# Designed miniproteins, single chains, continued (2), part 47

Each design is a single chain, and the fold is of that chain. pLDDT is the mean over its residues in the fold that is shown.

## One batch from the design tools (miniprotein)

Design m5609
Fold by ESMFold2-Fast:
Structure m5609 (fold): chain A 98 residues (1-98)
Amino acid sequence: DEKALEEGKKLLKEHGERTGHTDLLELAEKAKEGDKEAMYELTKILLKEAVKVLKEVYKKSDEEIIEILEELLKELEKQGAPKEVIEAVREVIEEVKK
């Protein structure tokens, strides 16, 4: 778990440097400290990037992406994720439904 968290932080930093989201690591640290706005913003950024990868790399349809995000939402609700994280996932689902 600790090794996975360390690798995740490295990937977030490298991704932020490549995509211009240089604040991703700062948002992750604030989210860890319990900043609810940071949790919301970080979740939205990461999910929007995941949607882009699913569309461009895996050639998933909007319908398939919605199914993946709805399963993620269900699992996060089951695990008792913060309201702000749940809200961010729901908003990304609504954006894909356009």
Scores: mean pLDDT 75

Design m5610
Fold by ESMFold2-Fast:
Structure m5610 (fold): chain A 89 residues (1-89)
Amino acid sequence: DKFRESAAIVEEALERLSRAEFEERMRLVEEMSPGDRMSYISIGQQIADFISEMSPDEAARLAEDLARRSRRHLLGLAALSGQYRRETG
């Protein structure tokens, strides 16, 4: 299950990062070259694609779990996705 695997990796990575470390990572992404920044944004795109491939019940349950455990990551991922759309739109 691609989404479950991706969600678990995301949640585990988030649990390891303090807010300060997450903010530092976001700052580093902003200072990256366009190519490097696109690599980080592509991960967000892949996660979105995996979610869209799931059944509604499974997606809803996992999305709720991810949102509760990874609110900061979802905000960060949304920010990166927004940056991607600004640069590619």
Scores: mean pLDDT 54

Design m5611
Fold by ESMFold2-Fast:
Structure m5611 (fold): chain A 74 residues (1-74)
Amino acid sequence: ATELVTARVKVKAPDSPYDYEAIVTVEVNGRTATARYLIKPGEEVDVVVGMEVPAGAPVTIRISVENKLVPKPE
């Protein structure tokens, strides 16, 4: 059997004139899931990432967040 493990993280963009791409990576027992979200300057967003793991197994969760400047296409 498997069970769903969810991770929730709040991401806030710097107060700048540029948009940011928030990249949230969740690693659970060596498996990774990545969520990407476009954030406006000064905006705060809740990002939720879920992964299925074997039921009853010990779970190690690591969360990393990257904010990358979105270049304007010209």
Scores: mean pLDDT 72

Design m5612
Fold by ESMFold2-Fast:
Structure m5612 (fold): chain A 88 residues (1-88)
Amino acid sequence: MHRILLDENTLNPENLERMKELARELGLEVTVGSLSQEERQELWAGLSEEERDLQRLLELSAANNLSVEEFQRLKQLSEQAEQKRKES
């Protein structure tokens, strides 16, 4: 897991910069853009379960709606991604 996709149509524009900063701190490559439904489905099909969870958690974080469990999950996913990158 080295990248995530953030759909700008679902993002709060005020929080976009914060989400990019958070993703960089987590060692993730962030792609932000407007996707067609076909492109979105194709990308989601190409994402791992962990990458989908991470995308959802970052969206919740931008809205300041993360629970303690969701924050812990996000941290675990980011640490796993960083560790895999260092080992690769």
Scores: mean pLDDT 60

Design m5613
Fold by ESMFold2-Fast:
Order: C-alpha cells, then sequence, then structure tokens
Structure m5613 (fold): chain A 80 residues (1-80)
C-alpha cells in the first residue's frame, strides 16, 4: 500500500496536471493514511499540505484547503 509520502507526491502531480478527480481520490486515501500516523507525523503532513496549497492557483487551493480542514479535524480528535 502506498505511504503517506507517496500519496502526497501523487497528489501534487495530479494537481499540477489539473486532474481534480484524481486529486480528490488521492486526498481521501491520504486522510485515511494520516489517521494511522502519530500526532507529530500528522502535524508534519499538515505543514507540507499548507506549503503546497500556498503555491497553487485559487481553484487548486480551494480543494487543498478542504483537505487541510479535514486533517486538522483528525489531529484535534486524536489530541482530545
Amino acid sequence: MPSAEELFAELEEALRAKDFVKAADLGVELLKKASELSIEEQEKLLARLRELAARLDPESKALMDALIDDLEKIIKEKKE
């Protein structure tokens, strides 16, 4: 099964290709993988997603912001 790092790399490539359907599917898989990670690894992934989102066009950023919000919820639930 692909790692969170591999899924992140594939997500970046899908967004560069403007393949938003593939990007959304990869985002779901990445969130599932993220739920299995430690809080520290989840926060590192969140930082990488935020860095990527800052470099993207507004449409791609909107999709990434939704993914970031979902990951922030996962981190919050794990801390509580």
Scores: mean pLDDT 80

Design m5614
Fold by ESMFold2-Fast:
Structure m5614 (fold): chain A 83 residues (1-83)
Amino acid sequence: AAARVAELEARAREALAAGDLAAVAELALEYGDLLLEHFRPKLSEEAVERARELVRRAAEAIAAGDFERAQALLEEAGEVLRE
């Protein structure tokens, strides 16, 4: 898990340096899926779906260049994972 997260973060850094926001958004979705798989056994199905939707919306915000909105959505997803 940690090695895969580091790999995704490195790929995201490269995509961001290239200005490829669509690739950054795709990598954010992969990262979100890894987190949801890790926490799924501890969460209700409703919490998993809420976190997944927030991550999807954050990826859309990243693709649009709205990083403030993306950060807020990712923070909300993190709160759902802590419930």
Scores: mean pLDDT 75

Design m5615
Fold by ESMFold2-Fast:
Structure m5615 (fold): chain A 69 residues (1-69)
Amino acid sequence: MSVEEILKEIEKLGEKVLKENTKEAIDEANKEIGKLGDRAKEELSPEELEELMRGAEEIGKKFAEKLKK
């Protein structure tokens, strides 16, 4: 699994949260992100994990701004 694939899945989860905008959708997305993080730790190098964390922070900031409306 690649950093790009994980970031794409995180972005999909964020879009689902924005569409549904419910506590249940947010809780489910957090659980799925946790599973992706566990898998990433198993399959990715430390350098790839650092790249993934930076990408995830950028996606999170983007969605936080959209939710702030």
Scores: mean pLDDT 77

Design m5616
Fold by ESMFold2-Fast:
Structure m5616 (fold): chain A 77 residues (1-77)
Amino acid sequence: SPMDELRAMLAQIGDLVNQLKAETDPAQALAIAQQIEALMAQMADHMRATGVRLSPAEEAQLKAMQAEASARVAAIL
């Protein structure tokens, strides 16, 4: 379903954020950050195309993951 696809994308972002937090190579960190950005754009496109939305709890989780990714990029780059 469109909602299951959206949740799969959210889970994939979580996995990428965990990979980014463990990454020590700046070039690999940048590549992971770019993958997160691309997947975030894909999620936004999917929500626009299908009309499905994340729950408030899932939106808060996504916002927290974005903050963690941004903080890690700032620390390593």
Scores: mean pLDDT 88

Design m5617
Fold by ESMFold2-Fast:
Structure m5617 (fold): chain A 70 residues (1-70)
Amino acid sequence: SGIVKALEAAIEAAKAGDEISLAIGIKEVQERLPYLSPEEAELAKKAIEAIKAKDIETARELLKQLEESL
């Protein structure tokens, strides 16, 4: 799934402090949001917020929930 790959890339960018790659990853996730169910979109949005907060553990948990929903 393109959204899973984008979220994984954003998480790795956040861990590396790579703000450019982080912005690209977040944009890729946002572009995929209209193609998800409302529940899946909410999980993806929560994952973006966790990534922006540098809360990598929460971001990974939300990504797992999103993968199980897709």
Scores: mean pLDDT 84

Design m5618
Fold by ESMFold2-Fast:
Structure m5618 (fold): chain A 75 residues (1-75)
Amino acid sequence: ASPLELELAALLSEVSRRLPDAEELLTQLKMAYTYLGSAHPERARAALLAAAELLRELGEDDFAQRVESLAGQIP
């Protein structure tokens, strides 16, 4: 896996421990991981930005900033 895929996997693990019931958020992060690994960078970026928005709605600004940073690194 790329360094970006590894960072997203680590972030997904942290978010799933802290917010286990945030099903839509976890689905978006899992979709982003799948798209990133399958050469769909536009879809990966869109899923990460959707996840960041959901994180901000939940008051998780630090996680939102990390997700936005990952989205900005997708080519």
Scores: mean pLDDT 85

Design m5619
Fold by ESMFold2-Fast:
Structure m5619 (fold): chain A 78 residues (1-78)
Amino acid sequence: SATAAAVQAVVRRFMERLDKAKTKEEVEEILIETAKELAAIPGLSADARENLVAAFVDIAAERFGVDPEALRAKIEAA
């Protein structure tokens, strides 16, 4: 589906950007931009968006050794 293709593109872009990130501030910006990209996908439910954002936060938190709740708070504040 067009929705599935759009989600896959966002996932790939997120992973590529995360691989290049060097600071916590860059990671926060990547997550904020990724959340906005997901919000712009037509036909993606709120529950699916929340689940994807949670997964991206967990991946970023694990890779950079940061608190996932702190990252989520930054996304919600933006």
Scores: mean pLDDT 86

Design m5620
Fold by ESMFold2-Fast:
Structure m5620 (fold): chain A 100 residues (1-100)
Amino acid sequence: MSHEQVEALIRARLAQNRELVAQMRTASPEEQERLLDQVLASQYMMVELAKDHKLPDAVIEEAWAEMEAVLAELKAVYPERAALIDRFAARLRALVEEAR
């Protein structure tokens, strides 16, 4: 897979994750838990894709900034899970450092 194809997949997933976070605002508690799991799994998969395909550092940092923004929005919408989201973000950042 080319770097351009991996970047396109990451951008598509970031757009989808922003929409899922927006949907959480009107979702039931059960649906919020499902959407949380989906967003976190998607964020993890994006980092693995960047790592496996050895994307340029600048692209990885740009993607991380966008992912960090999504995680911040997720904490704002679902504050009861803030500690879990923060632990996930720390682990995800460690993987980002390994991808560089």
Scores: mean pLDDT 83

Design m5621
Fold by ESMFold2-Fast:
Order: C-alpha cells, then sequence, then structure tokens
Structure m5621 (fold): chain A 81 residues (1-81)
C-alpha cells in the first residue's frame, strides 16, 4: 500500500539520520539536505493523495524515492572506505 511505502521511506530516512555522525562534514550536509527534500516530498505526496491529484502524488513519490536512493549511495560509498 502507499502507506507502507511512505513508512519504509521514513524508516530509511531515520536510519540515515543515525549514520550522520559517521560521515564527513561535507557528506553530512549533503545527506541532511537530501533528507529535507525527501521529507518535504513525502508531505506533498500525502497532500496530493488527499486532494485526489494522483499525477502530482506520483511525481512527489518519485522525488522522495530518488532522494532516499541518493542518501543510500552516499552511505554505501562511506562504508567502502
Amino acid sequence: SLEEIIEKLKERLEEARAQLPNLSPEDQKRVEELIEIAEESIEELKRAVEEGDYKEAAIELAVATASVMAVDVILEIEKRR
């Protein structure tokens, strides 16, 4: 369900927040900015669904998902070194 997708995205963002102290200052700032973008897109997604704007909801879901993926890439690179 959409609610399960949103919950999983939020769980991933909280996991990313927990990893912030392990990142360089530059990567910490980048991850914090991506978390903010993802959280804003999740709120816009919820609003779009409530208004019945499923096209906008799909766009906001894509933005939130892409932002979480970008966070995951940064965290993966950190783990490799």
Scores: mean pLDDT 86

Design m5622
Fold by ESMFold2-Fast:
Structure m5622 (fold): chain A 88 residues (1-88)
Amino acid sequence: SALYAAIAERERKEFLEKFKEKLSELPELVSKEEVIEVLRELGASDSLIAIVEELLDKLPELLSKEEALKIVEEAVAQHHAASLARAG
């Protein structure tokens, strides 16, 4: 279980780092569509994208990179927690 949790945490961190790198290539303000497109390019699951879309639904159409990163970090954390709960 400890090894499984460590692998899942590593994959989560690697995904967020790749997202941050892709986000750095975009203008300072990003659209909701651009955020979702980056996630799809990185191979995000439909379940993760659904969580991101739900969080984005409460926000303006244009986001700062910092706001977009924070939303994706929250979505990834929720997705990771749900995956661990199913594995136990």
Scores: mean pLDDT 78

Design m5623
Fold by ESMFold2-Fast:
Structure m5623 (fold): chain A 68 residues (1-68)
Amino acid sequence: MLSAEQQLSSARAFLEWALRNNASIEQLEALKNAFIETINATVTDPAERDAIIAAVNELVEEAKRKLE
């Protein structure tokens, strides 16, 4: 099981990689959905799950702002 910190670090690294490879907004949304699916499958504490999902949403919105 990946820790919350490791999951966020991985999400950030993948988003930075995607931006370097000219990812579309649709591809960033697909990546977000994949991260959320993994978090829902692996994180059992609802409060921790909600916090990680909120952080992932913020990272994706930051990445999308760089494309606008």
Scores: mean pLDDT 77

Design m5624
Fold by ESMFold2-Fast:
Structure m5624 (fold): chain A 64 residues (1-64)
Amino acid sequence: MTELRNTALNITASLAAEKGSTDVDVAEVAERLVAMGVDRATAERLAREAVATYKAAVKADTEG
């Protein structure tokens, strides 16, 4: 479980870097997880958690 959360966060960070923006699509993160063999329901949950965590971290950094 922890390893998949870290993978989802890494995917989110990579997508943010590719776009040059913190606006990462949950659906795109979920599709990458599904491509790795993760169940769709689990992938969607992990993608939402990862994107929310990433946005919260960026917001905290910019609000400091």
Scores: mean pLDDT 78

Design m5625
Fold by ESMFold2-Fast:
Structure m5625 (fold): chain A 100 residues (1-100)
Amino acid sequence: SLVEKVEKLMKKLEEKVEANDLEGAKKIIEEEKPGILKELEKASEEEQQKARLLMKDFKEYLLKKSEEADEEKKKVIYAVIEEIDKLATEMDELIMKKLS
């Protein structure tokens, strides 16, 4: 399901942030994104909203984590947030295209 794929992505991204592995985080998003977009095409409005809330909650978690982080970790956190925002934008564009 869309929700399961987004939850899996968020967990993998948390592991990459903990490891200060920005390139690994980008790679995981690139690998998981096609599957997420495919599930989004089949997803109900309720599943779409739930997936969005998971992404929003994870971004808020990362922002809070950044407050106590060193400069190296902050750079990884902010870059991961940017990648999540890019994915959210692509998801919005796909939803809008289906409604048009």
Scores: mean pLDDT 85

Design m5626
Fold by ESMFold2-Fast:
Structure m5626 (fold): chain A 87 residues (1-87)
Amino acid sequence: SMEEKMKKFYEEVSKIHKEALEKIEELVKNTSDKEELERKIEEIIKEMSKRIYEVGKKYDIPEDLLNMYVSLVEHELREYAKKLIEE
C-alpha cells in the first residue's frame, strides 16, 4: 500500500537525515576554517539529498512530493548549520 511505502520511506530517510545532522555537528566542532567548513557542509547536504532521492524512487514516491521534501530538508539543514556556526 502507499501508506506502507510512505512509512518505510520516512524510516529510511530519517536515518539519512540524522546521519547528515551528526556529520554537520562534528564538522562544526572540529573544523576551524570557515570556507572549508561551508564546502564540506554543502557536500554532506548534496549526498543526503542524493540518498533521499534514491530511497524515494525505491518506494515510488511521487516526484513532486519528493522534490518538495528534499527542498525542505536541505533548507532546514542549511539553517541549522548556519545557527550552529553563528552560536
Scores: mean pLDDT 87

Design m5627
Fold by ESMFold2-Fast:
Structure m5627 (fold): chain A 73 residues (1-73)
Amino acid sequence: SRAETLGLSLAQTTYLSDDKSQILEAARRVADDLPTREDQERAFRVAIKEAEEIDKEKAKLLKEVVEEVLEEM
């Protein structure tokens, strides 16, 4: 699914990035590329789950970013 593919891409961006702003921009791009809130939330769930398996601290940062993006969309 496109949402799953974008979620995995966001997880990769998250663990490679040291700056919250880079993760926030990547998350906003994922939201923009997915037309429905359901698909956006699915992509973010995939991203967080994948990131937690790689780096729990960066996954926590991703969760904060996702919360901000879902409030603004």
Scores: mean pLDDT 82

Design m5628
Fold by ESMFold2-Fast:
Structure m5628 (fold): chain A 68 residues (1-68)
Amino acid sequence: MSPVQQELLKQMEGKSPEEVIDIVEQAVREGRISPQQGAQILARYARSQGWSDDEIAQLVRQLAERLA
């Protein structure tokens, strides 16, 4: 992962799913990461928290809908 992706993962530690999506969306809108990288960060974070594949899919979809 890029240094920016690692920084974002640190910012997401201890945050709610809604706060995590907000952090990633803002980084994409600021041009710090691509939408694809945003989806990768969300999936990585959710797996590190032990979330289900269904929860990961829901987060990625929500990010995509916000960026559309």
Scores: mean pLDDT 79

Design m5629
Fold by ESMFold2-Fast:
Structure m5629 (fold): chain A 114 residues (1-114)
Amino acid sequence: MDEIFQKVVDNIMSVYDVDQDGVISAEELKEMLMTDHGLSQEQADAAVARLDTDGDGVIDRDEFLKAYIEGVKKANNLSDEELKELIEDWLMTVEGLSREEARAVAERLLEIAS
């Protein structure tokens, strides 16, 4: 489970972490939240400010995952159950995970978001 979870996280981060240093820039996260998830600039700025608590302009993996999940939930007006189903479907379709693997990864992502 943890190896599959880490691989999925690395694949998600590789899309936004263009220099592959293991962190996401605050600017990259803002652009993602506005462009992919339909947040306003004010909403994206507020989300990034909450995650970048030390003000270094860098967001770690767990902070990024939390913002990503919250952004998807807010943009699509989803319940926690609907969000879990959406993540499971995405993981099976895009990442090629089995239903059991997708469920385990989705539950772990939701724990980080909680």
Scores: mean pLDDT 69

Design m5630
Fold by ESMFold2-Fast:
Structure m5630 (fold): chain A 71 residues (1-71)
Amino acid sequence: KAQEAADAAVKALEELGRPDDAQNVRDTVQKLIDQGKEEEAYRVAEGFKRAAEVARANGDLDTVIDASSAA
């Protein structure tokens, strides 16, 4: 369950051209699973998956996100 959510988040981030973020998500979720925190790992993975889905729904436009960050 947590691993599946993490895999979906990683794939979405890779499709957005964010391989470093994808790697970080995978490492974080896997570390939580190794510590026996499966529920927390699932929630973290779901959060990243949702964020990636929102970015994808905006037409893979990093412009909106980067413009928001730049003010």
Scores: mean pLDDT 69

Design m5631
Fold by ESMFold2-Fast:
Structure m5631 (fold): chain A 86 residues (1-86)
Amino acid sequence: MEEEKKKIKELIEKLKSSDPKERLKAALELTKLLHTVSDEVFEEFYEEIVEALEEASKDSDWEVRLAASMGLIALAVRKIILEKEK
């Protein structure tokens, strides 16, 4: 869905915000989205999401790092489930 793709791109951009509150919000929303986004969109954006969350896991703000780490765990779990159900 084009709407899901747009949302993912917007959240990845917000992870680069100068405001740590916006980066935290983006990391949390991206983590939530990883549980609901379609399999096709997840697979298409997998590498881009991994790179964005890995960068956020090195953030200067500890809350952003924690949220990004939670996102990486959610992403890894979803990837494993997709591989096991095929």
Scores: mean pLDDT 82

Design m5632
Fold by ESMFold2-Fast:
Structure m5632 (fold): chain A 68 residues (1-68)
Amino acid sequence: SEKIKKEMEEEAKKLIAELESLGDHTGAAEVRTFLEGLLAQVEAGVLSPEEAKRIFDLYAAAVRAHAA
C-alpha cells in the first residue's frame, strides 16, 4: 500500500510540474487537493490504495487530455 501511495505521489508531482510549466497554477493546486482527498479516503478505510490509484490515474489522464 505504501508503494502505491508513493507511485500516486510521484505521478502527481509530474502532473503538477507539467501544469505549472504551462502557467496553470490553479490546475496544479487542484491536483494537490484531489490527491490529498484520495489519500484521506484511503486513511479513513473508505478506499483501498488500489482503488485510489485507479481513480487518480483516470483523473490524471483526463487532465492531460484537456491540456492537449
Scores: mean pLDDT 85

Design m5633
Fold by ESMFold2-Fast:
Structure m5633 (fold): chain A 65 residues (1-65)
Amino acid sequence: SVTREAAAAIRLIGLAIDDGQATVEVRDGVYVVTDSTTDAARRAALRAEMEEISRETGVRIEYRL
């Protein structure tokens, strides 16, 4: 269900940002992930993880710097 997919997405996003370098906010059903890192490789990795989570769960995720 949508609720279970949303719960899975929140859990996976939380694991991906657990080092404190990013934040997540939910706005109108979209999970907005803001990345605070200045390392280009780390940015690319987090962006890729967010895209993968979005594909796997079907939720909308917006990656921002």
Scores: mean pLDDT 79

Design m5634
Fold by ESMFold2-Fast:
Structure m5634 (fold): chain A 106 residues (1-106)
Amino acid sequence: MKLNKEELEKKLKEAIKAFAEKDYDKFVKLVEEIMEEYGEYEEAQEYFYALLSAIRDELNPELLEKLKPIYEKYMPDDFSETVNLEKVNELTKKYKELLEEEKKKA
């Protein structure tokens, strides 16, 4: 199946909005739903890694504990060694910019 990038990006933006609003329960639920739906696509794994990288500086220990089992289920352990870092860095920048924009609205 072809990855529907537009639908994936739309759902990731909804997750980022929930994170910006500090609705961490909604954020975790959206991340789990997105990873369950798109986790079989290798390209989608780059998006998931970029999302985690974008929010890393703001992750509290409780939220990290909730996200860890989700990422462990859907992301391979060696992903960081094989991933396209240039693409991940570009996506991470876009998600950081979106997060800052949504924070100003919240």
Scores: mean pLDDT 77

Design m5635
Fold by ESMFold2-Fast:
Structure m5635 (fold): chain A 74 residues (1-74)
Amino acid sequence: SEHEKLVEQFEEARRRYLAYAAKTLSPELAARLAAVLEETLERLKKADVSEFQKIEEEFVARAKPLLEEAAAAK
């Protein structure tokens, strides 16, 4: 139940970020972000809830540079 709710929450966030990326990021950055989101979602689906914090931390470490690169692009 808790696991299902957290996974569904991330799926919702993934859909929103993909929609945002399609409008605001370059195709290359959008594709990279999509890959990171998909990989993280698949990891969360298979992981125990006790592993979620580490998986989320790794996701942030991978996603943050892409978002910073997008913000620096003019």
Scores: mean pLDDT 80

Design m5636
Fold by ESMFold2-Fast:
Structure m5636 (fold): chain A 92 residues (1-92)
Amino acid sequence: MEELSEEVRELIREYAELRKKAIKERKAADKAEAQALVDKLRELLENASEELLREYVAEMLELLLGIEKERALALDDAEIEALIEEEAEKIK
């Protein structure tokens, strides 16, 4: 499997921390920062393989939801999207 670069991992962690803070403190401003980080991650992963994308999603789910990486890697795309959407709705 491909490994995520240190830069991508740092962006994922920063994104997860901003989302946790937005949920806990209900700050609308944190949404703009979260979106900017997601846009940077999309740019870095634009030409990523399926394996790298799975690693990205697994690490993000671990940081946001506390889901074990091995379990996150076993989730299908629809399950991953549903979990991400649930976390996004909590920030609204």
Scores: mean pLDDT 61

Design m5637
Fold by ESMFold2-Fast:
Structure m5637 (fold): chain A 67 residues (1-67)
Amino acid sequence: SDLERIRELLRELGVPEEMIEPFAEAIYRYAQEHGLSVEEVLWRLMGLAEEIRRARSGEEVIALLER
């Protein structure tokens, strides 16, 4: 599923296990609301790996995607 692909990428980027599900859910919802493909979202996340690792909430991750 698209949500599982997002979870797998977040693990590869080094996001702490306890943050993976809330981050993935926030990202998936954002993608649906803005008509973004999962491929587009995954590409953007790869470019933001270091900043995402430092994020403390799903809202912070969404703020990074909105740049």
Scores: mean pLDDT 84

Design m5638
Fold by ESMFold2-Fast:
Structure m5638 (fold): chain A 104 residues (1-104)
Amino acid sequence: NPEEIERIIEEAKESAKRSGEISEEEFLETLEKLENGERIAPEDVSGAVRYYLLRLASEFNDVEALVLHIAITTGDREAAVEVAEKNGLMSREEAQEVLDRHLE
């Protein structure tokens, strides 16, 4: 649902403006793991890191960050794959590859 994604992104932006809190250290450590092709267990990802992935998706049109954010937040990889496919962001196979590369 594209309207639901847009709503979540806007709520995340407003939350950031109010709190000003993104876990910089945890974000950098997670980003380094993602850039190195290391896998991350969803349960080890902090709320601040999940929120930052949503901001990357929103501000830089980072489709991989959006797919990762949905999978981590919902705990449902299939939900992330379906969102990517139904919204024409990437194929089902490409979305699964992103999740397999970055999540355990």
Scores: mean pLDDT 64

Design m5639
Fold by ESMFold2-Fast:
Structure m5639 (fold): chain A 90 residues (1-90)
Amino acid sequence: MADLEEDLELLRRLAEEAAPLIEAKDWEGWRKVLQTLANLSQEEIDAMSEEEKEVIGKIVLALHEGIKEGKLEEGIKRAEEILKEAVEKL
């Protein structure tokens, strides 16, 4: 498993790369960022359930909102809360 430091760096990079794409409504670019930074294949993305896609979308939007407000750390915390709630439903 990736360590906590590596995960936090990945989330920071994802937020930085995804924010301008979300603002531009470049959903194709946003998908490519997920493929590149999260190391997800096209097949893995296509195989995701609607619930999994919704969770990923909420995480990215939380990170984007944090960056937009100049509160990246708050955005990361909110993304972690979304992930925790999703895991608790399993």
Scores: mean pLDDT 65

Design m5640
Fold by ESMFold2-Fast:
Structure m5640 (fold): chain A 68 residues (1-68)
Amino acid sequence: SPRYEEYLSLGSRLLQEAVEEHKLSRQQAMEAQNVILEVVDESVAEGLSLEELRERMRKALEETIKRL
C-alpha cells in the first residue's frame, strides 16, 4: 500500500542516518533494521502520521543503539 511504502521509506532514511552517524557494524545495522521493520508493521494498522511515526522510530532506534 502507498502508506506502507512511505513508512518503509522513512524507516530506511532514519536507519541510513543512524548507521552513518554511529558507525554501526553490519550486525548492528541488521538489528536496527529489524527494529524499524517491527515499528512499521505495528504502526501501519494504527494509521499514524509521518511525524508520529518518525518520533516512534527515532525513540526505538535510540534505545536499540544504546544497548548494542
Scores: mean pLDDT 83

Design m5641
Fold by ESMFold2-Fast:
Structure m5641 (fold): chain A 82 residues (1-82)
Amino acid sequence: DEIEKILERLAKEEGVSVEELREQAKEIGEEKTVELYRLMLEVERRRPDLPDEVLRELSERAASLPKTYENRLAQLRELLER
């Protein structure tokens, strides 16, 4: 239930379909999708100087390919540390 609500909110914020996000979450795992969503919200909160387009592209690319997920997640964490 919580994961589904998070996926719905992420889909709404990123302008993608919930069904598409659910399919991507199945490939990379729902837990990782939730982690990515929470990290993106934290980056947005701490780094309001970043363009929305940058955060959106990072989210979309990370969700589309499991292999790129770790790289994008690390990039978001690095932004939070700065």
Scores: mean pLDDT 60

Design m5642
Fold by ESMFold2-Fast:
Structure m5642 (fold): chain A 100 residues (1-100)
Amino acid sequence: AEVERRLAEAVAVLEDPNASDLEKAEAQRTLQELLQGSEEVQKAVLERLVPLLRSADERTREMAFELLKLNGTELAVPLLEPLLSDADPRVVAMAREILA
């Protein structure tokens, strides 16, 4: 419940174009903290972050890319592989860089 609430709130802030830079930085720190947790928690975070690479908001895409690149986990591979076939070449490029 607490982990699920923190994850949902942090992702909502990252997706919100009206959220302040401070609020987004705090959300990014929360997500980084959760990515250091159990495999189950890490997988839940990755399942929420990977779709953000397709976000219409450039800032949201950038933050999701940084989090995925910095935390470089094998758990993200099956979630990122479908993005290599995405219709948007920018999404394909980001997925390739994270997988490298």
Scores: mean pLDDT 83

Design m5643
Fold by ESMFold2-Fast:
Structure m5643 (fold): chain A 72 residues (1-72)
Amino acid sequence: GLKLVLIAVSRDADPAVVIEAALAAGAVAAGFIPETGLLYAVVPDSVAPEAIIAALRARGVEATLVGETALP
C-alpha cells in the first residue's frame, strides 16, 4: 500500500530541492508548504521515512520526522 510521511524542514529551504529529495527517495507524490516548513510525501509502504530524511540531508537540507500514517 501507500503511506503519508510528514517531515519538517526549514521554511528557507528551496522547494525544488525538497521535492526532488522526496522523489529521489521513492515518493510517488510530494508537496511542500514553505510557510510552515512541512513536506508531505506519499510513498510505498516499503520506503522508510529515514530514506527521505537521508535524501534531504544529502542535499544540505536539515529535516525532522513529524509523522507517518498508513493511507486507506
Scores: mean pLDDT 84

